Designed miniproteins, single chains, continued (2). Designs and how they scored, part 21

Each design is a single chain, and the fold is of that chain. pLDDT is the mean over its residues in the fold that is shown.

## One batch from the design tools (miniprotein)

Design m4744
Fold by ESMFold2-Fast:
Structure m4744 (fold): chain A 62 residues (1-62)
Amino acid sequence: NAQFEADVLLALGEIYYSLGKLDTDPEKAKEAYRKAAELYRQASELGNPEADVFAKEAEEKA
């Protein structure tokens, strides 16, 4: 089910985004944001409309 897959990818993206926010190392933070952006983009492609906004925010921080 694409909707379920999108929801799982969104949740994983949220985890990586939070890791980026908590990491005191700017290089590791950027890597976490990059992974979050990728996961949010995949969720958006599978039909989660909110994931596009989250992907853009993560891309800006990566």
Scores: mean pLDDT 82

Design m4746
Fold by ESMFold2-Fast:
Order: sequence, then structure tokens, then C-alpha cells
Structure m4746 (fold): chain A 73 residues (1-73)
Amino acid sequence: MEEEMEAELDKVAELIRQGKWDEASKRAKELVEKYPDAVKLAFQRAQQAADDGNFEEARLYGRVAKLLLEAKE
């Protein structure tokens, strides 16, 4: 479900905030394997944050999206 996928994206984002890059990468790989649309959702979250003027969150979810793309290939 989108709700579960969103919660897992938030966990990856939190790991990035904490500087736990290896754990973030592992969770990103699990997330993209379970939810192929996670990359799309991460980009949508980044766009929404930017539209709201929340550039910190926009940058964060942009990083999440890149990490998910790297985990795919």
C-alpha cells in the first residue's frame, strides 16, 4: 500500500539524516524490491516539499530517490 511505502521512505530519509548511509542503502534496496514505484513516490515527495518551500525536505527526498535508483541497478 502507498501508506506502507511512504512509511518506509520516511525511515530511509531518517537514516540519511542520522548519517547511517549503509543502513539507508540496505533499506532502500529492500524498499525498491518490495515497491517498484518507491522511486516515483520519493520524487513526488521532493517536489511537494519544494512547492511548500521546505527545501531541506526536498533535498532529503531527492537523495532518497537517488539512493533508490542506485539500488535498482
Scores: mean pLDDT 80

Design m4747
Fold by ESMFold2-Fast:
Structure m4747 (fold): chain A 68 residues (1-68)
Amino acid sequence: SIEEELEKAEEFLESVPGFEVERLEDGSIVARTKGPVTRLIATALRLIGDFPGLEVKVRGDEIIVSPK
């Protein structure tokens, strides 16, 4: 289900060092880092590859994950 994919994506993001992860009221996930942009982009690309049912956006220092 989409909720199981969101839970797995949240667990993955929480496992990546240097990210702060928040689940929003609408079910979206926001992950923020003060690390290098290369880490941010690599993490976002991995999410896109592993969770094709989820929309992944990068905004500044944040990755935003939501249902498509």
Scores: mean pLDDT 83

Design m4748
Fold by ESMFold2-Fast:
Structure m4748 (fold): chain A 69 residues (1-69)
Amino acid sequence: MPDEAEVLLSLARMYAALGKLLASKGDLEGAIESYEKAIRLAREAGTEEAKRLAEEIEEEKARVEEEKE
């Protein structure tokens, strides 16, 4: 079984993927909420890989927030 950090990282990746899907469908609010969940999970995982993922998702979230204007 994966360790706790791997489980959190997997969940973060799932929410990030959901955020991308919602953004592609024009649901910008849903995308932002999914990215926020993904960022929290990645930060909780605490690995260097998770830190990189959180940084990437923060950038994607910022781009979606700009599109809301």
Scores: mean pLDDT 82

Design m4749
Fold by ESMFold2-Fast:
Structure m4749 (fold): chain A 69 residues (1-69)
Amino acid sequence: TVQQLQDQARQLGAALAVAEHLGDKAAAQEYQDKIDALLAQAATLGPDVQAAVQQAYDDGIAAARADLA
């Protein structure tokens, strides 16, 4: 479902922010590759779905960065 894609994107965003904070470039690249694949999948479902998944990803990054600051 769209909700499941959003939940995955949010978790990947948070994981990316943590990896970046720790300086783990390899993990950060792996999470970036996973979100790129998820966003490409969301795009096939329509622009509104892609936007919702992108927003969930951005929210996940922002929330994790706030917690790490």
Scores: mean pLDDT 85

Design m4750
Fold by ESMFold2-Fast:
Structure m4750 (fold): chain A 80 residues (1-80)
Amino acid sequence: MAEYLAKIDEEFAGLFLHGLGRYYLKQGDYETAIKYYEEALKLPSLKDNPEVYRDLAIAYEKLGKTEEAEKWRKKAEELS
């Protein structure tokens, strides 16, 4: 039914967006990684996932945005 299909699509989208964020993080494209992590966090399956927030914190740290990095690191710790 539509409810189950929407949940499956959301979980797949979450895995895909988180994976893309990590891919760009490894390539050194931190701005693109952040965009994909922010999109992933809009999904219910990932909004409280501490791993996405840790990866987001790493991307901000690599960009020299220390305040944002610390904010997201604390959010990840709260969810762990």
Scores: mean pLDDT 79

Design m4751
Fold by ESMFold2-Fast:
Structure m4751 (fold): chain A 79 residues (1-79)
Amino acid sequence: MTEWTEELEEEFEKKAKEELEKFKETYNADDEQVKAAETLIEAVKTGDAEAAARALEFLGEALGHTEEGREAAERVLAL
C-alpha cells in the first residue's frame, strides 16, 4: 500500500489548493463552506475518517441540493 511520504504530501497540498480555489470560484463560497472544505482536505491528509464524514455531511447539507455542490464535494474527497 502507498506510504505517505513528503513528496506525496506536497503533491496532495498542491492539488488540494487548486481544488479549493475552484470550489471558491464556482460557489462564491462563504467562510463556513471554505472551512468545511479545508477540514475535509485535512481529514483526508491525516486519514481521519470521522472528520472527513462530518465535513462531507456539512458540505452535503449546505451544497448537496445542487448538482454543482455534489460535484465539488466529490472533487475535494477525491484528493
Scores: mean pLDDT 64

Design m4752
Fold by ESMFold2-Fast:
Structure m4752 (fold): chain A 92 residues (1-92)
Amino acid sequence: DAMAQAAAEEAARRAAEGGVEATAEVKGNTVTITLKGANTPQMFAALAGGVAAEFLGAKAEVKVEGDTVTVTVTGKDAETAAKGALEVGRAV
């Protein structure tokens, strides 16, 4: 929905403030955040954000490929997933 999309875009914007190239995509009850050009501290921050998303009732999966980090946050609904994704963006 529009609110979940806006929250996902805010998550990407917050991550970009940390110095990475960030994008976010909403599909159903899943939000995928992709961070490009992440350094090692930012990779650990993304993992911490994923843990924070789980405390909000979402499930987070983090994949690291070179300097690209992909965090997939799945919630009971798109809003829960987007709130979890925002925690990832804030952590980076």
Scores: mean pLDDT 80

Design m4753
Fold by ESMFold2-Fast:
Structure m4753 (fold): chain A 73 residues (1-73)
Amino acid sequence: SEALELGEKALELGLEAIRAAEEGDAERALELAEKAIELANKAEEIAETLEESLTAGVGALAGAVARTVARKL
């Protein structure tokens, strides 16, 4: 589904944001986190509309990771 694909992409970007933050690249980490949050929010919105709990879970996790990284920068 579109929501699942967006959630997976958001998770990948969120993990990249964590890696960038660990490397001390705050600018790259923030950029990746912002992109991950945008995709995660879109995935969650679609999943909520379709009531796809698994897809919503992936999107929520990706969003939480990205938001945590952004807040720590």
Scores: mean pLDDT 76

Design m4754
Fold by ESMFold2-Fast:
Structure m4754 (fold): chain A 75 residues (1-75)
Amino acid sequence: MPPLSPEEQERLRRFIEEETALVRELLADPSLSPEERALLERALEVLEEARRLIEEGRYEEARELLLEAPQRLAA
Protein backbone atom coordinates (compact mmCIF):
# COMPACT_ATOMS: atom_id res chain seq x y z
CA MET A 1 0.00 0.00 0.00
CA PRO A 2 1.44 3.41 -0.95
CA PRO A 3 2.15 5.88 1.90
CA LEU A 4 -0.08 8.92 2.31
CA SER A 5 1.06 12.10 0.55
CA PRO A 6 2.07 15.12 2.69
CA GLU A 7 -1.27 16.75 1.78
CA GLU A 8 -3.18 13.62 2.87
CA GLN A 9 -1.16 13.48 6.12
CA GLU A 10 -2.06 17.13 6.87
CA ARG A 11 -5.77 16.50 6.14
CA LEU A 12 -5.74 13.40 8.40
CA ARG A 13 -4.06 15.37 11.23
CA ARG A 14 -6.63 18.18 10.86
CA PHE A 15 -9.50 15.68 10.80
CA ILE A 16 -8.30 14.06 14.05
CA GLU A 17 -7.94 17.48 15.72
CA GLU A 18 -11.45 18.59 14.63
CA GLU A 19 -13.13 15.30 15.60
CA THR A 20 -11.32 15.24 18.99
CA ALA A 21 -12.54 18.79 19.72
CA LEU A 22 -16.11 17.85 18.72
CA VAL A 23 -16.14 14.69 20.89
CA ARG A 24 -14.75 16.62 23.89
CA GLU A 25 -17.42 19.32 23.43
CA LEU A 26 -20.14 16.62 23.32
CA LEU A 27 -18.70 14.96 26.47
CA ALA A 28 -19.06 18.30 28.32
CA ASP A 29 -22.88 17.98 28.00
CA PRO A 30 -24.24 16.85 31.41
CA SER A 31 -27.51 15.64 29.80
CA LEU A 32 -25.82 12.75 27.94
CA SER A 33 -27.20 9.28 28.66
CA PRO A 34 -24.72 6.71 30.07
CA GLU A 35 -24.82 4.92 26.70
CA GLU A 36 -24.08 8.13 24.76
CA ARG A 37 -21.24 9.00 27.16
CA ALA A 38 -19.72 5.51 26.81
CA LEU A 39 -19.90 5.76 23.00
CA LEU A 40 -18.21 9.19 22.99
CA GLU A 41 -15.51 8.00 25.44
CA ARG A 42 -14.75 5.09 23.08
CA ALA A 43 -14.61 7.55 20.16
CA LEU A 44 -12.12 9.69 22.12
CA GLU A 45 -9.95 6.60 22.81
CA VAL A 46 -9.88 5.77 19.07
CA LEU A 47 -8.98 9.38 18.19
CA GLU A 48 -6.20 9.45 20.84
CA GLU A 49 -4.77 6.19 19.41
CA ALA A 50 -4.91 7.60 15.86
CA ARG A 51 -3.13 10.78 17.04
CA ARG A 52 -0.44 8.61 18.69
CA LEU A 53 0.03 6.68 15.42
CA ILE A 54 0.53 9.89 13.41
CA GLU A 55 3.05 11.16 16.00
CA GLU A 56 4.99 7.94 15.25
CA GLY A 57 4.70 8.60 11.48
CA ARG A 58 2.23 5.69 11.08
CA TYR A 59 -0.33 7.66 9.07
CA GLU A 60 -1.73 4.71 7.09
CA GLU A 61 -2.46 2.74 10.29
CA ALA A 62 -4.14 5.83 11.78
CA ARG A 63 -6.33 6.14 8.66
CA GLU A 64 -7.31 2.45 8.79
CA LEU A 65 -8.13 2.72 12.51
CA LEU A 66 -10.45 5.68 11.80
CA LEU A 67 -12.11 3.86 8.86
CA GLU A 68 -12.96 0.94 11.20
CA ALA A 69 -14.02 3.24 14.08
CA PRO A 70 -17.80 3.20 13.31
CA GLN A 71 -17.87 -0.60 13.78
CA ARG A 72 -15.89 -0.39 17.05
CA LEU A 73 -18.09 2.43 18.38
CA ALA A 74 -21.29 0.48 17.58
CA ALA A 75 -20.15 -2.56 19.65
Scores: mean pLDDT 77

Design m4755
Fold by ESMFold2-Fast:
Structure m4755 (fold): chain A 91 residues (1-91)
Amino acid sequence: SMASEYTSEMLRSVAYLIDGDPQGAVDHIGEAVKTLIKMSSSIPLSDVIKQLNTIKKRVEEIKKKHPDVSSQTDKLISEIDKEIDKLKKKL
């Protein structure tokens, strides 16, 4: 299921952080974001927006703790912001 895929990617991001690979963590959060956006066709948009904001805060925390991946975190934050804006226009 999409929910299972989303959860798996978020758990992988935690595993990569524990292993000292913040780039791998950001990549897996990016995959989770893609899955969550696909779920926007079947769950309330307000819930998707809320989850995207939660993920954005996590990515901002990774950026603060791991400045070496700041470029990748900035790209993902920008992508999340664009998707939130797109979804808000449908409310």
Scores: mean pLDDT 87

Design m4756
Fold by ESMFold2-Fast:
Structure m4756 (fold): chain A 84 residues (1-84)
Amino acid sequence: MSREQLDEEVRVTLWLMELYLAVKAKDPEYVREVAERILKEAPTLSPEARQELVKGVRWLAEQARKEGYDEIAEILEKTAEELE
């Protein structure tokens, strides 16, 4: 594992943690702001890192949907689609 790969893994993990915090805050605007920053920076990621990011975002969307946060789930679902 190279330093560059570790940097990508850390970045993806931190972004997913921030999205998770935004989801738990139940704030659609905070979720949207975090998602927008992720989408802007995502083109710098390797295909493998982007795939892991998409999986994480889709998992968070499923969690939001299960908790009844439909607006947040829709933002996350759209974000995952734009990352593909």
Scores: mean pLDDT 82

Design m4757
Fold by ESMFold2-Fast:
Structure m4757 (fold): chain A 62 residues (1-62)
Amino acid sequence: ELEEIAAQIPDPWLRALVLRALEELREKPSAKAYEVLAELLRQIGRDDLAEKFREKARELEE
C-alpha cells in the first residue's frame, strides 16, 4: 500500500524518508512520524493522503 506509493517517488532522498517514516509507524507510531510522512506525501502530489496523516499526527498529540 504505502510502500507502493513510495516506489513511485523518483527522488531517492524522498523515497528513503517515506520508507523511514513507514517503518517508524509500524514499530512505534508518533505524531512526528505522521507529520513527516504527510509532508512527503504532499510533495509527491498525494495531498489527500497528506491531510489524513496530518490529522493522525494531531490525534496523537492529544
Scores: mean pLDDT 74

Design m4758
Fold by ESMFold2-Fast:
Structure m4758 (fold): chain A 70 residues (1-70)
Amino acid sequence: KEYNEEGLKLVGEGKLDEAIEKYKKAIEEDPNYAEAYANLGEVLKMMGKDEEAEKYYKKALAIDPNYKKA
């Protein structure tokens, strides 16, 4: 929960690599945290890693099918 919020703040600061580490820690603490997977996918897309981003978006939807804003 805290790591996901830290990641979002780091994205706002342009610290994309550090944001990825925070989202990965959020996923480590809760492997079913759909929002953390979606946020990780968005950061990867911002970095031009579109194929990897798509994998995380699919994971978010697999965990929470109602997460349609991702």
Scores: mean pLDDT 79

Design m4759
Fold by ESMFold2-Fast:
Structure m4759 (fold): chain A 100 residues (1-100)
Amino acid sequence: SELERVEKLFELVVEAEEEIQKLIDEEASPKELAELGRKKLEEIEKYAPEKLLPSLEKIRELLEELEASEDPAEARHLAVLMGALLGAMAIHLAVERRLL
């Protein structure tokens, strides 16, 4: 079902945003933020339709910068931007759920 796919994708995106925010609040290392970001992006990509690929590419670009960063302040900033993009994606999916 398209509805079941959208609901699963919404749950994964919301969970990713919440878990990334938790690591930011816990002052996690750049490595921990990058490892979580990679895991969550890979999970989301399994369920994401082609129309979301441009948004996922932006998140991937931020993840690649995060993986290259050794500065905790830069890593936190990149993680906050990733969270914001995931939040925007969650809003889009919530609207789509209401239309199905």
Scores: mean pLDDT 84

Design m4760
Fold by ESMFold2-Fast:
Structure m4760 (fold): chain A 97 residues (1-97)
Amino acid sequence: SVEERKKAIKEFAKELGLEISDEELERLFEIKEERGISNEVTIANEQQLRDVALFDVGLYYLEILKDYELAKKLFQELVDRNSPLSGAAERLLKELE
C-alpha cells in the first residue's frame, strides 16, 4: 500500500540520518506522478526496497531540499550499481547538468 511504502521510505531515510515528514512524502509522490515516473521497481526483496528508498531520498533532496549535489550523488549511485531504477536516475541527472 502507499502507507506501507511511505513507512519503508521513512524508516530507510532514518538510517541515512534523514527525517522526512508524511507531508513531504505526499508532496514527493505528487511530484513523481507529475513526472510520469511509473516505471518503479516492484519491491520483491530488500535490495529493491533499498534502491527505491535511495531513489525517493534523491528526489527528496532534489525537489524538497533543493540540494542538487546530494541529489546527483544519490542518483549516480543507482546508475553505478546498475539498479533497475538507473534509467530514471539518469534522466534526473541530465536535468541537473
Scores: mean pLDDT 75

Design m4761
Fold by ESMFold2-Fast:
Structure m4761 (fold): chain A 88 residues (1-88)
Amino acid sequence: MEADLRAFREAAELAAELLGELDAEAAERARAVLEELGRRASGESARTVGERLRELAEAGREDPERRAEYAARIRAFVDWLEAALAAG
């Protein structure tokens, strides 16, 4: 549980940092959404979301030419998570 939440927080920060390189406002909103998700999610849910965020952030950092594509994918994923939180 604690390890999953820590990994999630690390992944969330990496994703927000990558997004912030292109759009600081979107990164700030992403941090708020992910912080709320971290408070409400189970360890298993946090692990799954964290794994996806980490994969996208690492891919974007490893391939600077495709950074905008990965930032857009992170943004779309965060938007989906925000909608899911609002619907619950």
Scores: mean pLDDT 80

Design m4762
Fold by ESMFold2-Fast:
Structure m4762 (fold): chain A 97 residues (1-97)
Amino acid sequence: APSPGERLIAALEQLEKVIETMLLTDKASNEDVKETFTRQLNFLISQIEDPEMRKVLEELREEIEKILETTSDPKEAAKKIREAVEKAKERIRELEA
Protein backbone atom coordinates (compact mmCIF):
# COMPACT_ATOMS: atom_id res chain seq x y z
CA ALA A 1 0.00 0.00 0.00
CA PRO A 2 1.21 3.58 -0.58
CA SER A 3 2.67 5.50 2.39
CA PRO A 4 0.62 8.20 4.19
CA GLY A 5 2.66 10.89 2.39
CA GLU A 6 2.20 9.20 -1.01
CA ARG A 7 -1.58 9.03 -0.44
CA LEU A 8 -1.61 12.68 0.67
CA ILE A 9 0.38 13.79 -2.42
CA ALA A 10 -2.07 11.90 -4.68
CA ALA A 11 -5.03 13.57 -2.91
CA LEU A 12 -3.41 17.03 -3.29
CA GLU A 13 -2.76 16.39 -7.01
CA GLN A 14 -6.43 15.44 -7.53
CA LEU A 15 -7.65 18.47 -5.52
CA GLU A 16 -5.34 20.81 -7.50
CA LYS A 17 -6.74 19.45 -10.81
CA VAL A 18 -10.35 20.00 -9.63
CA ILE A 19 -9.60 23.57 -8.45
CA GLU A 20 -7.75 24.46 -11.70
CA THR A 21 -10.71 23.16 -13.75
CA MET A 22 -13.15 25.26 -11.67
CA LEU A 23 -11.01 28.40 -12.10
CA LEU A 24 -10.15 27.99 -15.80
CA THR A 25 -13.66 27.03 -17.03
CA ASP A 26 -15.41 29.90 -15.15
CA LYS A 27 -17.75 27.34 -13.51
CA ALA A 28 -17.34 28.91 -10.08
CA SER A 29 -16.47 32.21 -8.38
CA ASN A 30 -13.24 32.55 -6.39
CA GLU A 31 -15.38 32.30 -3.22
CA ASP A 32 -16.93 28.99 -4.44
CA VAL A 33 -13.42 27.69 -5.28
CA LYS A 34 -12.17 28.80 -1.83
CA GLU A 35 -15.10 27.04 -0.08
CA THR A 36 -14.55 23.81 -2.08
CA PHE A 37 -10.78 23.88 -1.51
CA THR A 38 -11.05 24.70 2.23
CA ARG A 39 -13.63 21.95 2.80
CA GLN A 40 -11.55 19.28 0.99
CA LEU A 41 -8.27 20.38 2.61
CA ASN A 42 -9.85 20.45 6.10
CA PHE A 43 -11.02 16.87 5.46
CA LEU A 44 -7.46 15.84 4.52
CA ILE A 45 -6.06 17.62 7.62
CA SER A 46 -8.56 15.69 9.81
CA GLN A 47 -7.15 12.37 8.48
CA ILE A 48 -3.52 13.19 9.39
CA GLU A 49 -2.07 12.25 12.78
CA ASP A 50 1.48 13.53 11.99
CA PRO A 51 1.69 17.12 13.32
CA GLU A 52 4.41 18.08 10.79
CA MET A 53 2.31 16.95 7.80
CA ARG A 54 -0.75 18.62 9.35
CA LYS A 55 1.22 21.89 9.60
CA VAL A 56 2.19 21.67 5.89
CA LEU A 57 -1.51 21.39 4.93
CA GLU A 58 -2.56 24.19 7.33
CA GLU A 59 0.08 26.50 5.80
CA LEU A 60 -1.05 25.46 2.28
CA ARG A 61 -4.68 26.26 3.23
CA GLU A 62 -3.69 29.78 4.43
CA GLU A 63 -1.58 30.44 1.29
CA ILE A 64 -4.31 29.35 -1.15
CA GLU A 65 -7.02 31.30 0.73
CA LYS A 66 -4.80 34.40 0.38
CA ILE A 67 -4.22 33.71 -3.35
CA LEU A 68 -7.97 33.40 -4.00
CA GLU A 69 -8.71 36.59 -1.98
CA THR A 70 -5.97 38.71 -3.66
CA THR A 71 -5.85 37.34 -7.26
CA SER A 72 -8.86 38.16 -9.47
CA ASP A 73 -7.44 36.64 -12.71
CA PRO A 74 -8.31 32.89 -12.78
CA LYS A 75 -5.18 32.01 -14.81
CA GLU A 76 -2.87 33.81 -12.36
CA ALA A 77 -4.70 32.23 -9.40
CA ALA A 78 -4.35 28.76 -10.98
CA LYS A 79 -0.59 29.31 -11.55
CA LYS A 80 -0.01 30.49 -7.96
CA ILE A 81 -2.06 27.58 -6.59
CA ARG A 82 0.00 25.09 -8.67
CA GLU A 83 3.21 26.60 -7.23
CA ALA A 84 1.85 26.45 -3.64
CA VAL A 85 0.71 22.81 -4.03
CA GLU A 86 4.06 21.78 -5.58
CA LYS A 87 5.92 23.37 -2.62
CA ALA A 88 3.64 21.50 -0.16
CA LYS A 89 4.22 18.20 -2.05
CA GLU A 90 8.01 18.72 -1.82
CA ARG A 91 7.75 19.32 1.95
CA ILE A 92 5.69 16.11 2.36
CA ARG A 93 8.28 14.12 0.35
CA GLU A 94 11.09 15.53 2.56
CA LEU A 95 9.20 14.47 5.72
CA GLU A 96 9.07 10.86 4.41
CA ALA A 97 12.68 10.80 3.13
Scores: mean pLDDT 82

Design m4763
Fold by ESMFold2-Fast:
Structure m4763 (fold): chain A 68 residues (1-68)
Amino acid sequence: SDAAIAAYRAAVAADPDDATARMGLAQALAREGRLAEAVEVLRAGVAADPDNEDLRGLLRLVEAALAA
């Protein structure tokens, strides 16, 4: 829902290093079919923490969905 996306965006803005908030935002965007925006959120997260396996795994999944 738009409300969930807004809430997660606020969380990411408050703490850009919060991987859980970034994953929540990306999943909410993906659920609404906003896959390109979800990829951007996850790429920013991976750039901040390249060794974060959860962010990298979710990015791969969303990129695959975008390519389909």
Scores: mean pLDDT 83

Design m4764
Fold by ESMFold2-Fast:
Structure m4764 (fold): chain A 70 residues (1-70)
Amino acid sequence: GKETREKILKLIGEILDIIGDILELEKEIKKLEKNPTEETKKKIEELEKEIKKLKEELKKLLAELEALPK
């Protein structure tokens, strides 16, 4: 019913937001890779850890979406 549709739309919105965040972080890593220093290497490692956290959250949201009745 309507409740299932609203849940699907909310999950899709949350999934798209996380994908957007991952793409922005990957873009920042590419910028930092153009000027490799000890400082940029440390920052890249921090950004990679954040991307890993976001990918785990994305997996959870995708699992919730797949679990909803179709």
Scores: mean pLDDT 84

Design m4765
Fold by ESMFold2-Fast:
Structure m4765 (fold): chain A 62 residues (1-62)
Amino acid sequence: MIVIARAIKDTGPSTPAVLGLKKGDIVRIEKFYDDGFAVATNLKTGHKGLVGMDKIEILEEL
């Protein structure tokens, strides 16, 4: 199953592990963690990194 989400606010990459997002960016969720984070790929930039679940909204599961 592929999970697609949208960034709900701008967040810059504070470290290399954190994914940079702009509000409205579409991301593919690769893996959920139990600490409120996920690994995602930003489909606009192609970059992969950690995102906080409070920074995104899930749009669809395929």
Scores: mean pLDDT 76

Design m4766
Fold by ESMFold2-Fast:
Structure m4766 (fold): chain A 84 residues (1-84)
Amino acid sequence: MEEEKKRLEELIEKGLRDAEEALELLEKQPESEKLKKLREALEKAKELLEEAKKALEEGNLEKAKELIKEAVAELSSLAPWYEA
């Protein structure tokens, strides 16, 4: 379980970093409807990852995994801006 918890922590940290970097890039661009939706998706992904981190602290690995999957789905909405 310690090993699985560490793996999930790494995924959460990476996701939070990626979301922060994307938000910084969007802040430098002119406002548009498309960028507003992308920013909302990034903010939601960050919220989900923070909840996942809390779930891990509570020992709820299953909930943490589901929240990480939801966050990844939100970040996947950014595919037009990123290769993946």
Scores: mean pLDDT 74

Design m4767
Fold by ESMFold2-Fast:
Structure m4767 (fold): chain A 59 residues (1-59)
Amino acid sequence: SLEEEAKRIAEEVITRAIARGEPLDEATRERLIEEVKARSRDPELAERVAREMFERAVA
């Protein structure tokens, strides 16, 4: 599904950022969300999923 695709892309992007030691601040969050949106077929759904996944990663 498009939601499963968005979750997979978001996990890849967030995991890569963490592995690279990038700060998990608002600016990084917005950059990562834009990358997930660019790689997804449904940018609105991808933004929602990416924000939820990023929130989980920084909790």
Scores: mean pLDDT 80

Design m4768
Fold by ESMFold2-Fast:
Structure m4768 (fold): chain A 55 residues (1-55)
Amino acid sequence: SMKEEQEEQAYEYGLKALEAIEEGNLEAAREYLEKAKEAGMSDIGYEEGLKFLEE
């Protein structure tokens, strides 16, 4: 199944989003979250990621 490939790509973009959050670059973090969603991240996963951007 190609699900494993999708999970790998989504995970990689998710890590990039977290790195951007740690650096305080919220715009880059949002862009990486969008890329993770395009790569196969679930709506729930995307929503969880958005919580890290909440102030």
Scores: mean pLDDT 73

Design m4769
Fold by ESMFold2-Fast:
Structure m4769 (fold): chain A 102 residues (1-102)
Amino acid sequence: SQVEITISSANRDSALSASDALSITATQDGKVLGSASWSNGTLTSSKGEGAITVSVSVDAAGNVVLRLEVEDAAGRRYTLVLVRDAATQTLSGTEARVEALP
């Protein structure tokens, strides 16, 4: 089964900042595993059939780092790391992996 992670921004600019609104939803086979919302520097999350963990940090260069970990009902963990470059304002995937939970 495939896990789909949807990230939506309310802003039309490509900048990700503390004032931006983000919605993150992880689904599998039409079921919600978990969701998270980022708005005005505040993270709110809700649990579904699985789990979603969202971490937001800023690196030494001022880039915003988003780390997403999604656990499905079959005991697999999906990790996605996205970095938003502060100079170019581009969002790039730096890590994507799937692993079985112990």
Scores: mean pLDDT 67

Design m4770
Fold by ESMFold2-Fast:
Structure m4770 (fold): chain A 64 residues (1-64)
Amino acid sequence: DLQARLDALKAEAEALAPQMSPEEQQRLRQLLSIAEAALRAGDEATVRESLAEIERLLAEVRAR
């Protein structure tokens, strides 16, 4: 479920926020906004693309 996946990534992002640069936090906010708007519009392709970018960003932060 895309909504559940987005909610899980939002929770992980909140936990990782202290490890993120201001630029990474801004990028994350942009990607979350895109994903939420796409979910409301039923644009599953855009949701999947945005979630993949969020997952990549969070994986890079975790690797530190």
Scores: mean pLDDT 84

Design m4771
Fold by ESMFold2-Fast:
Structure m4771 (fold): chain A 80 residues (1-80)
Amino acid sequence: DAVVQEALARIAEIAGQIEDPETRQRVAILAGNALQAAADGDFEKAEEYLKKAVSLIEDPELAKRLREAMEEAKAALEAA
């Protein structure tokens, strides 16, 4: 709940730094799907969505930030 909302806001901030609007939208959707899968306990599906989202990001620092944000969200959800 609160963890998911905080992670979504962080993902939106990271995706918002992508200049191409089509890629930005696709990354936001895929990262959101990854977060929802993790919240549902489907960490394998979450990893699939995350890998796809990261593959669309040309900036390696943005890709790293997205991966870090998702790992932090996953750790918080697993601890709950």
Scores: mean pLDDT 80

Design m4772
Fold by ESMFold2-Fast:
Structure m4772 (fold): chain A 86 residues (1-86)
Amino acid sequence: MAVSAIRRAGDGIIAAIKAGDEFEREVWLSLLRIVVAITLQDTKDPEIKAEIRRALDEVEKSAQAGDIDGLRAATDRLVEAVKKAE
C-alpha cells in the first residue's frame, strides 16, 4: 500500500525535523523517493505522473526548509495524487 508507506515516511521526516536529526530526515526522504518511484513505474496516466512528481518536489522542498506545516500539506497532496494512480 503506497499511501500507507508515504504517510509513514512523512511522519518520519516530521519526527526527524523536530529532533534536528538531518541523517534520519535524509533516510526517510530516500524511502519516500523509492516508494514514489515504484508508484510512477506503475502509473500510466501522464497527468497523474506529473501531479505525483510535483507533490514529491513540494515535500522535498518543505523538508529541506524544515517547514513542518508545509511538509504536512505537501504529504497530503502527495497521498491524494498517489490515490488517483491506484
Scores: mean pLDDT 84

Design m4774
Fold by ESMFold2-Fast:
Structure m4774 (fold): chain A 71 residues (1-71)
Amino acid sequence: SAEVEELLEKAKKAAKEGNYEEAAKYIKEAAELTKKEIREKGKKEGKEEEAEELIKKVEERTKAIIEKIKA
């Protein structure tokens, strides 16, 4: 969504400025919004179980991205 993209752009800017704490914060916020959108779509389409599996993947990818930013 546009909101997720905006948060990711803010994270990218913070990382370029060397503010990795703020970059990680925006990435976490983008992940939370993405999980919310996945849950809402899953509920609307009757695919709640599939949505929960996608949410787990979002959490795993978010952790990996944050680890890379700290490196």
Scores: mean pLDDT 81

Design m4775
Fold by ESMFold2-Fast:
Structure m4775 (fold): chain A 87 residues (1-87)
Amino acid sequence: SEKEKKLEEEYEELKEELEELEEEVKKLLKEEEDPLLKLVLEKAEELRKLAEEYKKEKKLEEAVIHLGQAVSLLRMALAIKKLIEKR
């Protein structure tokens, strides 16, 4: 199915982006303790695990949605942190 192939490609792209964002957040947490940022990272990791379970069950749409939520959560957290640092 063409839709299935597209969802698998979207999943892999989101996975790569999430891995990069997780590494950026982990690097920031090594430089300065931020309990809120740590909590956000933990929630993103929970969403990633849920996405991995959906992918195993061949529920690709649910997998992409949850992985996309994890990416959005980390992007938002990083954007807020950068905005605060510009003050």
Scores: mean pLDDT 86

Design m4776
Fold by ESMFold2-Fast:
Structure m4776 (fold): chain A 69 residues (1-69)
Amino acid sequence: MEEVEELKKRALKAAVELNKKGTPEDKEKATRLTKLIFKAERALKEGDWEKLKETVEEIKKLLEEIEKS
């Protein structure tokens, strides 16, 4: 679970940085990250481990794309 919390923190931080940049593309990526974080939280609350795993992979992929740029 600490791995999920760490990923969530990284995603939240990235979303804040993207919103500070203020371009439409950055805002769209920030919105996608935020939606994925909420999906992960919902999956955790429901005990849906398959949904959680899928959402975590999506967050990781999007974060790597953002962090590379």
Scores: mean pLDDT 79

Design m4777
Fold by ESMFold2-Fast:
Structure m4777 (fold): chain A 68 residues (1-68)
Amino acid sequence: SAEEEKTIKELTEYGSKLAEEMLKAKEEGDEEKTKKYQELVDLVEKASEGTFEEVKEAAKKAKEAVEE
């Protein structure tokens, strides 16, 4: 469905942004931020191998982390 395609696209886009933020934190030497963003990147990667319900939850968490 269009909603399903949109959710998968959002997971990919926010996952990329989280990876970028992780690299920035790592370059700045902020271990706590690096760990936080790494855990979110790992969550997104796990969700990509799971059910659509897991994709929805991961996309929501990734969006909240990027927008907050």
Scores: mean pLDDT 80

Design m4778
Fold by ESMFold2-Fast:
Structure m4778 (fold): chain A 89 residues (1-89)
Amino acid sequence: MEISEAEVLLSLGLAYIGLARTLAERGKSEAAGEALRRAAELFKRAAELGDEEIRREAVEELRRAAELAERAGQEEAAEYARELAEEAE
């Protein structure tokens, strides 16, 4: 089994989502926003390099990143993730 670059990027993005969720719960909203921006960049790259299944998953995770950023009050990060999700469709 060879793990593709797109799968590695998707997995790293998911790790940043987990970090952002933990940071937001601890009231570290700015750090959560930064982690979500990093996740969004990783998901965008995964969508560009991956097959249709990976692209679909990456778009769903970009939308999740936007929702988490909005809940954390990080509107710039939320807008960035939304823009990347639209571009990846």
Scores: mean pLDDT 85

Design m4779
Fold by ESMFold2-Fast:
Structure m4779 (fold): chain A 66 residues (1-66)
Amino acid sequence: NEDGERAREAGEKAAKAGEGAAAATSTYQMALNGDKEGAERAARAVEEAGGGRGASDTAWKSAQLA
């Protein structure tokens, strides 16, 4: 059922967004410690995990601010 699949996909995206937020926080901490390459790798990991655009954008912005 497509409606059930959409609800499931929305739930999975929300869960991945939560994981992406945690990864974004880690990325920011790496950036504050001067580890730009670590911060960039963490930002890419957020994208690969499918944490959604908001989480990925936040991680990348955090890496760039370092």
Scores: mean pLDDT 64

